# Designed miniproteins, single chains, continued (3): the designs that were tried, part 113

Each design is a single chain, and the fold is of that chain. pLDDT is the mean over its residues in the fold that is shown.

## One batch from the design tools (miniprotein)

Design m11946
Fold by ESMFold2-Fast:
Structure m11946 (fold): chain A 80 residues (1-80)
Amino acid sequence: MPPPVQRLVLRDENGNVVGSKRMNGASREEVERLLLEALRKAGLSLAVIQSAEWLPTPDGEELVVTFHRREDAERVLAAL
């Protein structure tokens, strides 16, 4: 069977998808670590995140991260 598909999904304050990164065979901890490293590279803190939740998908899971500001979501996407 193919490995479970994990995805990091970045949303702006209006719920619009800014971007996503697919991570085949990654654990939740690995996806969360990627997010934290991208925040660090972008010079941002967790305070820019409005919400973060794990949602089931047919092939795995996705971490949906909603930002207070679209500009911060775009900076994190560029750092991924």
Scores: mean pLDDT 84

Design m11947
Fold by ESMFold2-Fast:
Structure m11947 (fold): chain A 62 residues (1-62)
Amino acid sequence: SAADVAAIEKHFKDAGAKLEAETGVPVEVTVSAAGDTVTVVAKIGDKTLTLVGSIADFKTLL
């Protein structure tokens, strides 16, 4: 659902903001959804981390 995607986005954006505050390294998080597939892209300084999974799988992290 849109609410589940929003909760996942908030979780990763909050985690990214904490990482940036603790390290001083810029962190940018984008979350997109297509059907049941959620893609999280975290840009941490000059590095990019991409996580792909289902809405249900990502909700286990909340």
Scores: mean pLDDT 83

Design m11948
Fold by ESMFold2-Fast:
Structure m11948 (fold): chain A 118 residues (1-118)
Amino acid sequence: EVDELVKTATDPKASPEERKKALEKLAEIAKKETDEETLKKIVDTGLIASDDEDPEVREAAIKLLKAVGEVTTDPKLILKVVSGLLRAMSVDPSLTEGPPVSEEELQERMDAATEKLK
């Protein structure tokens, strides 16, 4: 099911509504997912969808990245999520409900992930 949702979420032939729904389902899956390879696939999907032409699809992608960021302990995934969220907020801050954590907490998570990657 994850592979099917990943295909739909990144398919330019799918409607914006179909891509948005796929991203919302992936976010719910991510909250219960413990397999880091599956979480990486979900993060990569969210990063692609954060560049989508449709603002509602981009918003759904940001929510997906936030959901993964709350559950993952993999420093590489934390770094990807934080970088993706910061980039998305720079492109269109009006599409976000605000950062999932404070700027200080985002910086601390980035620094902690960077230290583990050394």
Scores: mean pLDDT 73

Design m11949
Fold by ESMFold2-Fast:
Structure m11949 (fold): chain A 64 residues (1-64)
Amino acid sequence: MPKSSLVVSPDDDPFEVLKKRAEELLGEKLDFSKELSAEEFLELWIKLVEYITGKPVDLSLLVQ
């Protein structure tokens, strides 16, 4: 293929992606705001990861 255009665009449904992830982990519907911006969405994702793992995310390792 001259290009791989089969990937889903980031505008597909970021809120649905986060919601699905949380529902899988909690086994229940997660209530969240749809007025979130890209930055807020990312922060919510990080919080979710910390919640499920029970430990903080070391962003310093990722930034480096």
Scores: mean pLDDT 55

Design m11950
Fold by ESMFold2-Fast:
Structure m11950 (fold): chain A 95 residues (1-95)
Amino acid sequence: SEMIEQGFDDILASARAQGKLHQTLLDLIAVHAERLGNASLAELARRLKGETLTPAQIAELEARLRALIDAGHNGVEAGKAKAAELEEWLRRLLA
C-alpha cells in the first residue's frame, strides 16, 4: 500500500541479503497492480509468494517489475499495458 520511491534499489538489496527477494518483488507487484486496477495481477502475485521460483525466474520478475515502474512514470495507460504483460508471464509460470 506504499509507493515505490527513490529507495527501490536499496529495498531490493536489503531483501536480497535477507533471502526474501522473490517475496518482496511479488508484494511490490501486488501494490502496483492494485493501483493500476489490475486485480488479476495482484492475486497472481499473492499466489506466487507460496511458490518456489528459480534464480532465473526471480531475475526476470525483478526486470518485469522495473519495467512496470518505469512504464508507470510515463502514464497510467503505459503502466496498465506493462501490468497486462506481467500478468500473462505469471500465468505461464503457474501453468
Scores: mean pLDDT 81

Design m11951
Fold by ESMFold2-Fast:
Structure m11951 (fold): chain A 56 residues (1-56)
Amino acid sequence: SSKEQEAAKLIKEAQQLGNDALQLRKENPESGQVQLQQAQQQAAQLVRQAQQLLDS
């Protein structure tokens, strides 16, 4: 269904955000901490949205 496809897309976006933030932190240890925290918050929101779609 379209809901399952959208949920899968959100989960994939969350995974990509986490990977990109970890890479940035490796390259910039001092400044990357804030970006990592923001990415984790955004990823958590995307996962929650995916769960809401699947529960519908």
Scores: mean pLDDT 81

Design m11952
Fold by ESMFold2-Fast:
Structure m11952 (fold): chain A 90 residues (1-90)
Amino acid sequence: SSVVQQSMDFIQSTDSQIAQNMSQNFVNAYNSGDVSSAMSSLGQGMQQVGMSNDDISQTIGALASMSQDQQGQIGQQMQQQYNNLQSQQS
């Protein structure tokens, strides 16, 4: 799995509320065309679960280096994560 997917999985396994808030913020920003704010939401989620600055920089760098199609796939994964977590808390 990619370092981005590993970070997403770690956040979800550590704190489902942080994962839900991060995924919602990411999807909202990405769908509005604000990729920078989407990346920032992932970075904040990683920071909130105690990931190191080096791991955060590596993950955000990996996401930024992805093609538009690959970034779109991450957006879809974030949307799916949000929907799944929301259904569990409703």
Scores: mean pLDDT 84

Design m11953
Fold by ESMFold2-Fast:
Structure m11953 (fold): chain A 77 residues (1-77)
Amino acid sequence: SEAQALAATPRTIVLEVEDVKKAAEEIKAQIAASPGAEILSEEITDEEAKLVIHVAASALPYSSVDATVTLVLKKKP
């Protein structure tokens, strides 16, 4: 396996929510209100939302490097 550097390891988080669009809007609002966090891309449908979020090291506790997180929101059955 390739050596994974401690720097900026991409992460994917999958969450099940009751209302995908509402949850995505709330998350977008929180990111917009947070210095050091920004949305790189967004894809939002009624059943699934995918948000790619950049987080600066200054916004992360105990981190010296920027992080990229992919958040996937899926509607609960």
Scores: mean pLDDT 72

Design m11954
Fold by ESMFold2-Fast:
Structure m11954 (fold): chain A 93 residues (1-93)
Amino acid sequence: AVAAPVRPLLNPEAAELLLKAAEAEKEGRLEEAAEHLIKALELAAAERGPSDLAAMAEKLGVSVATVRRWSQAVSLAATEHLEEAKELLREAA
């Protein structure tokens, strides 16, 4: 497992949002967790080309499976399926 990004070029806000999302999930605030993860993924993804999950996982210091689930959650939220996005994020925790 990759613990920390070697290059801190990732916006510090994205890293902070991921930590906030994890804390919100521990408190059972799935809506706040989903919002934080959506913003973190948008900030990270905007820097990369399409569908580079391995590179995004490396930058965020998480597994590819986690990034894929978050990517699905973002996609669902974009189509007004926020509740399904929350369930996916809960499974990732």
Scores: mean pLDDT 57

Design m11955
Fold by ESMFold2-Fast:
Structure m11955 (fold): chain A 67 residues (1-67)
Amino acid sequence: MTAEQASAVGRELVALWKEKGRPPTPEEVRAIALKHGLTQEEADRVAAAAGDPDAFSRALTRLYLES
């Protein structure tokens, strides 16, 4: 995952949060990650962190470093 992909995923998740008035579900996070070109494995890692903001930030940073 690139920094540009991480930024795009983050922006769309924030927009969805504002639109729905609730945090995105792990399924919604996975779908958005896949839409922005993440692999299934990368999308699963991001989705697993969705309930914890600190874990979510760590997952995005790890994927960026692995790209």
Scores: mean pLDDT 73

Design m11956
Fold by ESMFold2-Fast:
Structure m11956 (fold): chain A 65 residues (1-65)
Amino acid sequence: DEQENQILDNLKKKDPNLALQVEELLQNINTLTEDQIDQALDELKKYLTPNEFDQLSKIIEERRE
């Protein structure tokens, strides 16, 4: 929760639309297929820094466990 809020707050400052897409992905993570998650991550990877992408990937892994 805290880690998710931190990354979303940072993204909102840079790109509110990107932050919204990340938030929507995280909210729906348990209803999405592996393929849908991979496609969403591939799209987001183009707009995220390596550190932001790594943080998001870890959050997704924790959420799916």
Scores: mean pLDDT 78

Design m11957
Fold by ESMFold2-Fast:
Structure m11957 (fold): chain A 87 residues (1-87)
Amino acid sequence: MEEARRLTEELERAYEAGDYRKALELLLEIVKKEVEKLAEAGNEEAKELLERWEKLSPVEFFLEVARLAGLSEAELAELRAFVERLL
């Protein structure tokens, strides 16, 4: 919890400063830590995603996390367009 709180505070500061690239990097760290918690709890899809983490682009990682969270293919297409715009 302390680490997630620290990352969230850094994300807020980066966003307020207009550093959207750093904000995206911090968001990716927060999301990765949540996927790690799911994997530790026995979620097999989360474990597989973590094994591929270093081989995935930031866009691909966000899409796989969103799919794990149960987003539809239409929602995933919109998310892809949004994340690609930020990068």
Scores: mean pLDDT 73

Design m11958
Fold by ESMFold2-Fast:
Structure m11958 (fold): chain A 88 residues (1-88)
Amino acid sequence: SALLELAEEIIRRFGEYLPEHLRRDPEALAQALATYLALNASYLRSEEGLARLSRQLAPMLLLDDAPEEVREALAEFLARRLREILEA
């Protein structure tokens, strides 16, 4: 699953800033991503929508004390990877 691969990559790159229940469970993270994307499907139709959704999603996945640099890096990573998945 593309979302499972995305979840595993998020854990690899940003795992130290994720809640333990998401960091230890790639399937739970993939399911959370799938649910959020389904609820916000209209945002998936444009690059601007993907960027906005990614900026909203990143802080929801991260611990509250995660640095702003990490939030921005995860948002940019999500926007890029979701674009790649949707263009496949």
Scores: mean pLDDT 86

Design m11959
Fold by ESMFold2-Fast:
Structure m11959 (fold): chain A 68 residues (1-68)
Amino acid sequence: SEEAVRTVAGVIRSLAGLPDEKAYEIAREVLELVKAGDREKAIQTVMEKAGLSEEDARLVVDAAEAVA
């Protein structure tokens, strides 16, 4: 949902300081991976694309799982 994307993008913005457009793109990809059940790939994607630590990437993925 649009609201789920906004929630996850907000977490990414808060942790990584990325612009809205990039945070929303990452949020959409992470939500698709979470819906597919691929938690580890979702964590890796956040780390690679948002530049977050594994700990912070896990927070993003936990938020995505809560709203997916």
Scores: mean pLDDT 86

Design m11960
Fold by ESMFold2-Fast:
Structure m11960 (fold): chain A 100 residues (1-100)
Amino acid sequence: SDELIAEIEELLEELKRLAEEIAKKANTPEYFKLAEGIEKGLELALELLRQGNIEAARTIFLVAAHELIKAASKVDKEAAERAREITRRILELLDELEAE
């Protein structure tokens, strides 16, 4: 569903914003590089979804989301919890998309 993919894209954009916020709060070269890697992973997951490769998208997404949650948990507990909530919602939407 184009509508499900659009909702996932919006949530992935929110995760990218959280990664940027965490990098700015930590203010270290390591965190800026980590945020760049997370952003690239989330973009790759979206591209795989657009290609219809839901399984590969889920795998790449989980790696990027896990790295974000881990990084955020050391800097901002509320941001880490928000990242967990968004991750759970994206996984629910991926399951709905796969069921189509």
Scores: mean pLDDT 89

Design m11961
Fold by ESMFold2-Fast:
Structure m11961 (fold): chain A 73 residues (1-73)
Amino acid sequence: SRLEELRKEGERLIEELKTASEEEKPELIARAQKVGMELAALGDLEGARRVGEAVKEAYKEEFDEEIEKLLKT
């Protein structure tokens, strides 16, 4: 089913985001956001939340690095 496909894709994207390079992150984040939104639309709020947390964590790491860079200059 579409829900099962989205859940598998979401799990794969969560794992890929953990090991992704900075060059890979934008594409993976965009894909993960789409999967999370579709999971939520289908009623899998827990699956959507897990994917959303992975996306937020990836963005937070990039943001924290930029802030640290500014504070050191």
Scores: mean pLDDT 76

Design m11962
Fold by ESMFold2-Fast:
Structure m11962 (fold): chain A 68 residues (1-68)
Amino acid sequence: GKADLHKELLRLIGRILAIIGEIWDLEQQLKTATGAQAQAIQAEIARLQEELAELQQRMREISAQIDA
């Protein structure tokens, strides 16, 4: 039911906020990193940004189902 969709939406929001925090921490590390370490951190940020985009898309889909 719609109540279950609202619970799923809240869980997705929590996961999205956790990933945003992790990206922020990695961006802080990137300010002092150089060479191979900087490239490794940039690659990890890119992977987290891809996961964030997928979660945001799922959130939009669930929101649309609630509105239906």
Scores: mean pLDDT 86

Design m11963
Fold by ESMFold2-Fast:
Structure m11963 (fold): chain A 92 residues (1-92)
Amino acid sequence: MTKEEIEKGKEELIERFSEIIDKIEITLETVNLKLSRKLSIEDLLYLVLQGAVYLYENTGEKKLVVRLSNEKEKEELEKKLKELIEELKKKK
């Protein structure tokens, strides 16, 4: 993927997510699970958004539960998610 394709994909994802922000509940949980792969908080954020959009559009489910192995990652991700939702609501 080119950088331009990635940026366009992110913008399209954010727009689609903004349409469902009042319709889907995202819950972050910490579990005692050892994961061998580490993702950046930004990568985790976009995966959560993609999962929420996919779940809502393809299954009609209104609740997404994301399980993380690290409480610090949960707190950082929750903060980023809240900031994004607030910014999207301000643009209305």
Scores: mean pLDDT 73

Design m11964
Fold by ESMFold2-Fast:
Structure m11964 (fold): chain A 57 residues (1-57)
Amino acid sequence: MIIIEAEDVEKAVEELSKELEAKGYKILAKESTEEEGFIVAEDPDGTKIIIKILKKK
């Protein structure tokens, strides 16, 4: 699992999801709140990646 900090969690989830889709990843799930977000993505080879985004303080 990858953990990233962002000042705007919801924006970071949306921007990262778009970047991953542009690279050929399939977004399996995404969720965002003010405090935390998650992206579950599958790469073109079928490997699942989980990214957790936390609010920066």
Scores: mean pLDDT 81

Design m11965
Fold by ESMFold2-Fast:
Structure m11965 (fold): chain A 70 residues (1-70)
Amino acid sequence: SKEKENLLEKLDIAKDTLTSAAKELNKLDLAKEFSEGVDKLKEKLLAGADVSEIEKELKELVEKTSKELQ
């Protein structure tokens, strides 16, 4: 579906953006944990998880990671 495709794109953008930010701050473990977290969300989405559930989990993961970047 278009909603699933849009969410996959958001997952890729979030992964690229926040892993780059974490690496710039020399927080390599955080970059790895966030990258692995996004990959798990992609796997769940491809396995048929609800789009709204994955969007919520991505938002929570982004908020958690953003706080750790400060």
Scores: mean pLDDT 87

Design m11966
Fold by ESMFold2-Fast:
Structure m11966 (fold): chain A 67 residues (1-67)
Amino acid sequence: MSLEETIELLRKAHEAYRAGNRAEAAEYGRKVIETASNETIREAVKILVEEGIDPEDIEKALVLGAT
């Protein structure tokens, strides 16, 4: 999975989590965990945090995907 795709999926997971749609957030987070490398995930999180997204919110979306 590309860095750009990982960023987009993490944004969607975050937005779904914020909207209260935990099932959708878990699905996006799972796709990232199963398909993206750990290095790509770390770089995507760094970019999103630099854009002003709280790293805790991103972590919560990923944890839902990991179950």
Scores: mean pLDDT 79

Design m11967
Fold by ESMFold2-Fast:
Structure m11967 (fold): chain A 63 residues (1-63)
Amino acid sequence: KEEEEKEILEKIKKLLKKQAEKNGRKVTDEEIEELAENILKDALEAGASLEQIKEALEEAEKE
């Protein structure tokens, strides 16, 4: 479970970096990490499972 959370967090961080670059925003690695942690925490508090979060990230990443 800890490893699963870590993998999801890394995926969120990668997506945030991509979006920041596309939008011309310069964000630090620390800001991205904090934002990613907050996103994961908020999703879990809203009742989303780790599996649901992973599926959403996979959908957002594919084109």
Scores: mean pLDDT 77

Design m11968
Fold by ESMFold2-Fast:
Structure m11968 (fold): chain A 91 residues (1-91)
Amino acid sequence: SMAAERAAEKAREGAKETSKGEGRKSAIGGSAAGMSAAGAYASNRLGLGPESAAIDAESAAKASERGGGEEGEKGAKIAEEGAKEARKAAA
């Protein structure tokens, strides 16, 4: 699904943005978001559909929020947009 692929891409973009923040909190949040983004890619590759990718992108958004700062907030919004698109495609 194109929506699942885009959710994975946006989750990864959000993780990269979160990782631009300084300090351990941003590094941990960005790393956790990156792992969730990898899950979204795996879901897409395995053909598990957009719902599975949306769940992983939602997890990436939460991890980005925990990273904090402007970078974490921006990363979370990017991942949330991908998750929303994938959820809509799953309906």
Scores: mean pLDDT 82

Design m11969
Fold by ESMFold2-Fast:
Structure m11969 (fold): chain A 92 residues (1-92)
Amino acid sequence: NAMEAARKALVEGWLARQDSPEARQRALEHFERSDKLGEEQSKRFDELVKEIKEARKNGKLDELIERLKTEYGLSDLVIENLKAKVEIEEAK
């Protein structure tokens, strides 16, 4: 269930930001590749959380956000959810 919830959030993020056919095509390709990788999808989501933590520490958060939007087609909603998860984990 957690993996399906994460996959749905990524797909919804990609769809929400689709302003062009090229962006939509890239989002679909990422979804199809993720679906084929299965277990790697869950690891990739955890890696994104770690990447955000490192980018914040190094002052490169804006660069990472732009890369996630352009390379992975993630929406602002998905990015905010990742940031919220980082804040929660660091507060513990």
Scores: mean pLDDT 67

Design m11970
Fold by ESMFold2-Fast:
Structure m11970 (fold): chain A 90 residues (1-90)
Amino acid sequence: MEELLERARRALERARASGDALAERAVELALELIEKIAAGKISELEAEIELGILHIMLGVMKVIGASEEALEAVEEAIRAVEEMIREKFG
């Protein structure tokens, strides 16, 4: 849990450094989702729905031509969420 939160926080710093507002928002949502899962405030179904929204945001970023740095930050945040869901509900 602490490791996944720290990975998401590092992804947020990279998203901010990229200057991409959509990347920053996507990683903020990923971090919030990890915190909700850790706190037991969200069901597995709700977590999977929010993860789906993050994948949609990543898809939009790829279509609009976001930078490699912005894409990598969001992809790492999504992986941290996927690992958190597996750890808590798997």
Scores: mean pLDDT 87

Design m11971
Fold by ESMFold2-Fast:
Structure m11971 (fold): chain A 83 residues (1-83)
Amino acid sequence: MVELRREEDLGEVPSADEVRRRALGLAEELVAEALAEHPEAEGVAEGSEVEVEGDKVTATFWVLLRDSEGREIRVTATATGTV
């Protein structure tokens, strides 16, 4: 399995929705990078998680891609922020 992972700390943010939107944007960027290297790959599974601890919010988006040979490519994007 190949894994593409990106994590970003946004610092102070106006809302938890900003953290979620950024994590989704990072996941979309990583999927585009994966598809540039593996244009025949397609999405087979995806998921998201949002965790809140006091004023700290963590959002994670992941996508599992599979190419024509059955090789799996996992994309994981995480953003954190303080509301």
Scores: mean pLDDT 83

Design m11972
Fold by ESMFold2-Fast:
Structure m11972 (fold): chain A 93 residues (1-93)
Amino acid sequence: SSRDVPALVREAAAHLAAARAAATSALGKQAVDYAGRGLEALMRGDLETAEAYVRKAEAALAQAVAGGQVSPEEAAHLRAAIDALRRALEARR
């Protein structure tokens, strides 16, 4: 659910692992790195740092998609991870 932060953390981690395995481009790898740092900050309770990294992950993913630098599978996993992180951040407000 949107308020089940532990479930959202597990969902984000699983999708990030899949995206990391699929990532071949520099922008795709950077989006995974930013989303991972956002997850780590969220798990520490540093919501401001988590929000900043999620925004960087969104920007990197948007650039990678626009440039044709990510597969549909990689983009789907990154979008799912970012969505789970955003929902977890909203639940922690």
Scores: mean pLDDT 86

Design m11973
Fold by ESMFold2-Fast:
Structure m11973 (fold): chain A 71 residues (1-71)
Amino acid sequence: MEDEEKAKKLLETMKKASDIVREGVRAGRLDEALEKARELVKSDPSLTDEQKDLVIDAIEREARYERRRLA
């Protein structure tokens, strides 16, 4: 709740990563899409390591749910 800009940026990055995972599900390449999304988050210099970890955890959790359902 500190910076509105920071919160919005975090949300946007999370949505982008989630969208990549969803595209991977549709293409049948969920694992590859997850790796790509993780790299994008890790490469984002506007986020701190703490924020990157939060976003990565969220997208990994989403990918696990999708993976479980497909398995």
Scores: mean pLDDT 76

Design m11974
Fold by ESMFold2-Fast:
Structure m11974 (fold): chain A 91 residues (1-91)
Amino acid sequence: KEFDPESLERIEELKKRLAELKKQLAEQPSEELEKEIVKVQIELLKIYYSDDKEVVAKLEEIKERLEDGKLTAEEALDEVQEVLKPIKDKE
């Protein structure tokens, strides 16, 4: 899948942020860092699936619930996997 230049720049920024957060989590584990990692992963997925408005809407809902403290990082990641499950089966 080809992305526009704006999306490519955003993907690179988010990948760099994700790598930095994962390094921090390995050095000092915390729930807040786990939540930040999941939020960055959701933002990347929203770009990857930007042509599927329903998937993007569901991913945004999961992110909002995570930010509102309604989901743990683990619960948010599980819900993201369920949203993507039918799409991954077609790869």
Scores: mean pLDDT 78

Design m11975
Fold by ESMFold2-Fast:
Structure m11975 (fold): chain A 70 residues (1-70)
Amino acid sequence: REEEVVAHWRAARQAAEKGDADTALEHYQRAVDLMRELADESADPERATVLRQGAEDLYAEGKALVEKAK
């Protein structure tokens, strides 16, 4: 599951480097969605909070990178 988040984040970064803003955004959104799912499935409230914050941070970074690539 975490490997899927990393794979999508890596794909998003590669797409952004190529100037493919649309593909980069799709992969960032999938990585964020997966992190939110992991947070919802977590029995540890502290881990859930960290994962949710990570999802928000990742989305913000991805959005900024996509805007810069435009």
Scores: mean pLDDT 76

Design m11976
Fold by ESMFold2-Fast:
Structure m11976 (fold): chain A 79 residues (1-79)
Amino acid sequence: PVARLRFRFETELRAEETAALIHMLGWVLGVEVRTRLFGNELEVEFRAPTPELLEEAVRRAIKIAKEMGGEVTEVELLL
């Protein structure tokens, strides 16, 4: 399963810092992470072996982004 998230931040630096934290999250959980920066927006794609692991990655990524002062602008589950 695959999920795509988009977050918006006050600054490009906050988006970049959040991308680094989300890559760390992917390493810890054993999920594949791809990130793309669009100015102050961060797009995150997770690829996980199970739906449960994908759900956990999504939940933790949203928590990290919110702690970094970001807001969730898009959540998409790709089947």
Scores: mean pLDDT 87

Design m11977
Fold by ESMFold2-Fast:
Structure m11977 (fold): chain A 94 residues (1-94)
Amino acid sequence: SRLDEILRVAGETLEEALRLASKNLSTAEFNAEMDKIIAVAQKIREIYRNRDKLSDEEMIEKILELMEELLSSTKDPKVKEVLEEGIKKMKELA
């Protein structure tokens, strides 16, 4: 389904963002970014757990909102680029 493809792209995007953060950021900045990425991943999991109460469109919208909020709070240019590219792919699938 489109939802399954969006979930895959979101997961791959978060993994790549974490990988680049580990290379580009200080330990303190990396820990802060990692905490944000983990929080977003946990919220996406919670959305999917409640999928029986939400339409695919509502789930996609909520996932995109979480990814956009993560992007807005991210400072590193390379991590931002990964998040922007992932969000773009998710919007094209939606």
Scores: mean pLDDT 87

Design m11978
Fold by ESMFold2-Fast:
Structure m11978 (fold): chain A 73 residues (1-73)
Amino acid sequence: SRLDELERELEENFERVLKLLESASEEMKAKVMKMLAEMQRQMATEDDYLERLEIANRGTQEIIAFLEEELAK
């Protein structure tokens, strides 16, 4: 189902974020914390669980993209 797909994608994204954070500087971690706070704010505006999962997936994908770009320098 779409729900199962989103939950699996979120788990994979979360694992990827944790792996990238192992190599992240304190400045990068601070920026990730701000991105997480923005994601949490957006999730708080949605009552539907599926919509919250989609926001979380997009937010974690943005964090992954940020970390991969910074670590490639």
Scores: mean pLDDT 86

Design m11979
Fold by ESMFold2-Fast:
Structure m11979 (fold): chain A 78 residues (1-78)
Amino acid sequence: DKEIVLEYFKKLLSGYKRGEIPEDIQKELSEIVAKLIKGEPVPFTDENGVTHYVTLTEEEVQEILAEVHEILGEEEKK
């Protein structure tokens, strides 16, 4: 489910603002996103410690990227 991916990204980015994200975390996110865009299954661990292999469509990846941008940037759209 895309919700598991979104929860993972929220946890990974917790406490960071735009411009504050360490390069290592940026690289990790880019690698995960690249795999998801290619349709590769990516492992995510949920709140209960259960690991899920997730494959997303390009549209679902774009939705997640929009949410990540919102979390980090708190940027208002005009």
Scores: mean pLDDT 71

Design m11980
Fold by ESMFold2-Fast:
Structure m11980 (fold): chain A 56 residues (1-56)
Amino acid sequence: SAPAYTGGGLSSPRPLSAEQQARIQALLDTATRLVKEEGLPPAEVGARLDALRAAA
């Protein structure tokens, strides 16, 4: 889900395409893998996710 720290959260009704859903899922899977498989601390996981976003 989108961050909801201001404005009560992202409530845009626009449908996510299958490709957009797949990208979100891939990022979540990558974050889970980094924590579970590599044991990286949260700061390092964040850096890896930022690098993946920049590459996309």
Scores: mean pLDDT 69

Design m11981
Fold by ESMFold2-Fast:
Structure m11981 (fold): chain A 64 residues (1-64)
Amino acid sequence: MEKEEKALKEGKEASEKGFEEAVELAKKATDEPDSGAAKAAHEGVKPVILEHIGRGGREYAREL
């Protein structure tokens, strides 16, 4: 029961949602036998996640 913890929980949920959508997108991309599906799935999900998370996510990925 803490305000800060609630914000963290919300961030976690948003992250989970972003991951879920990214995974779905990766799965669809893999379904498309265009080129290097395995490679695309590995690197493709990254930019999608960043886009879903938003600006904050991009800065985080940049730091790591």
Scores: mean pLDDT 56

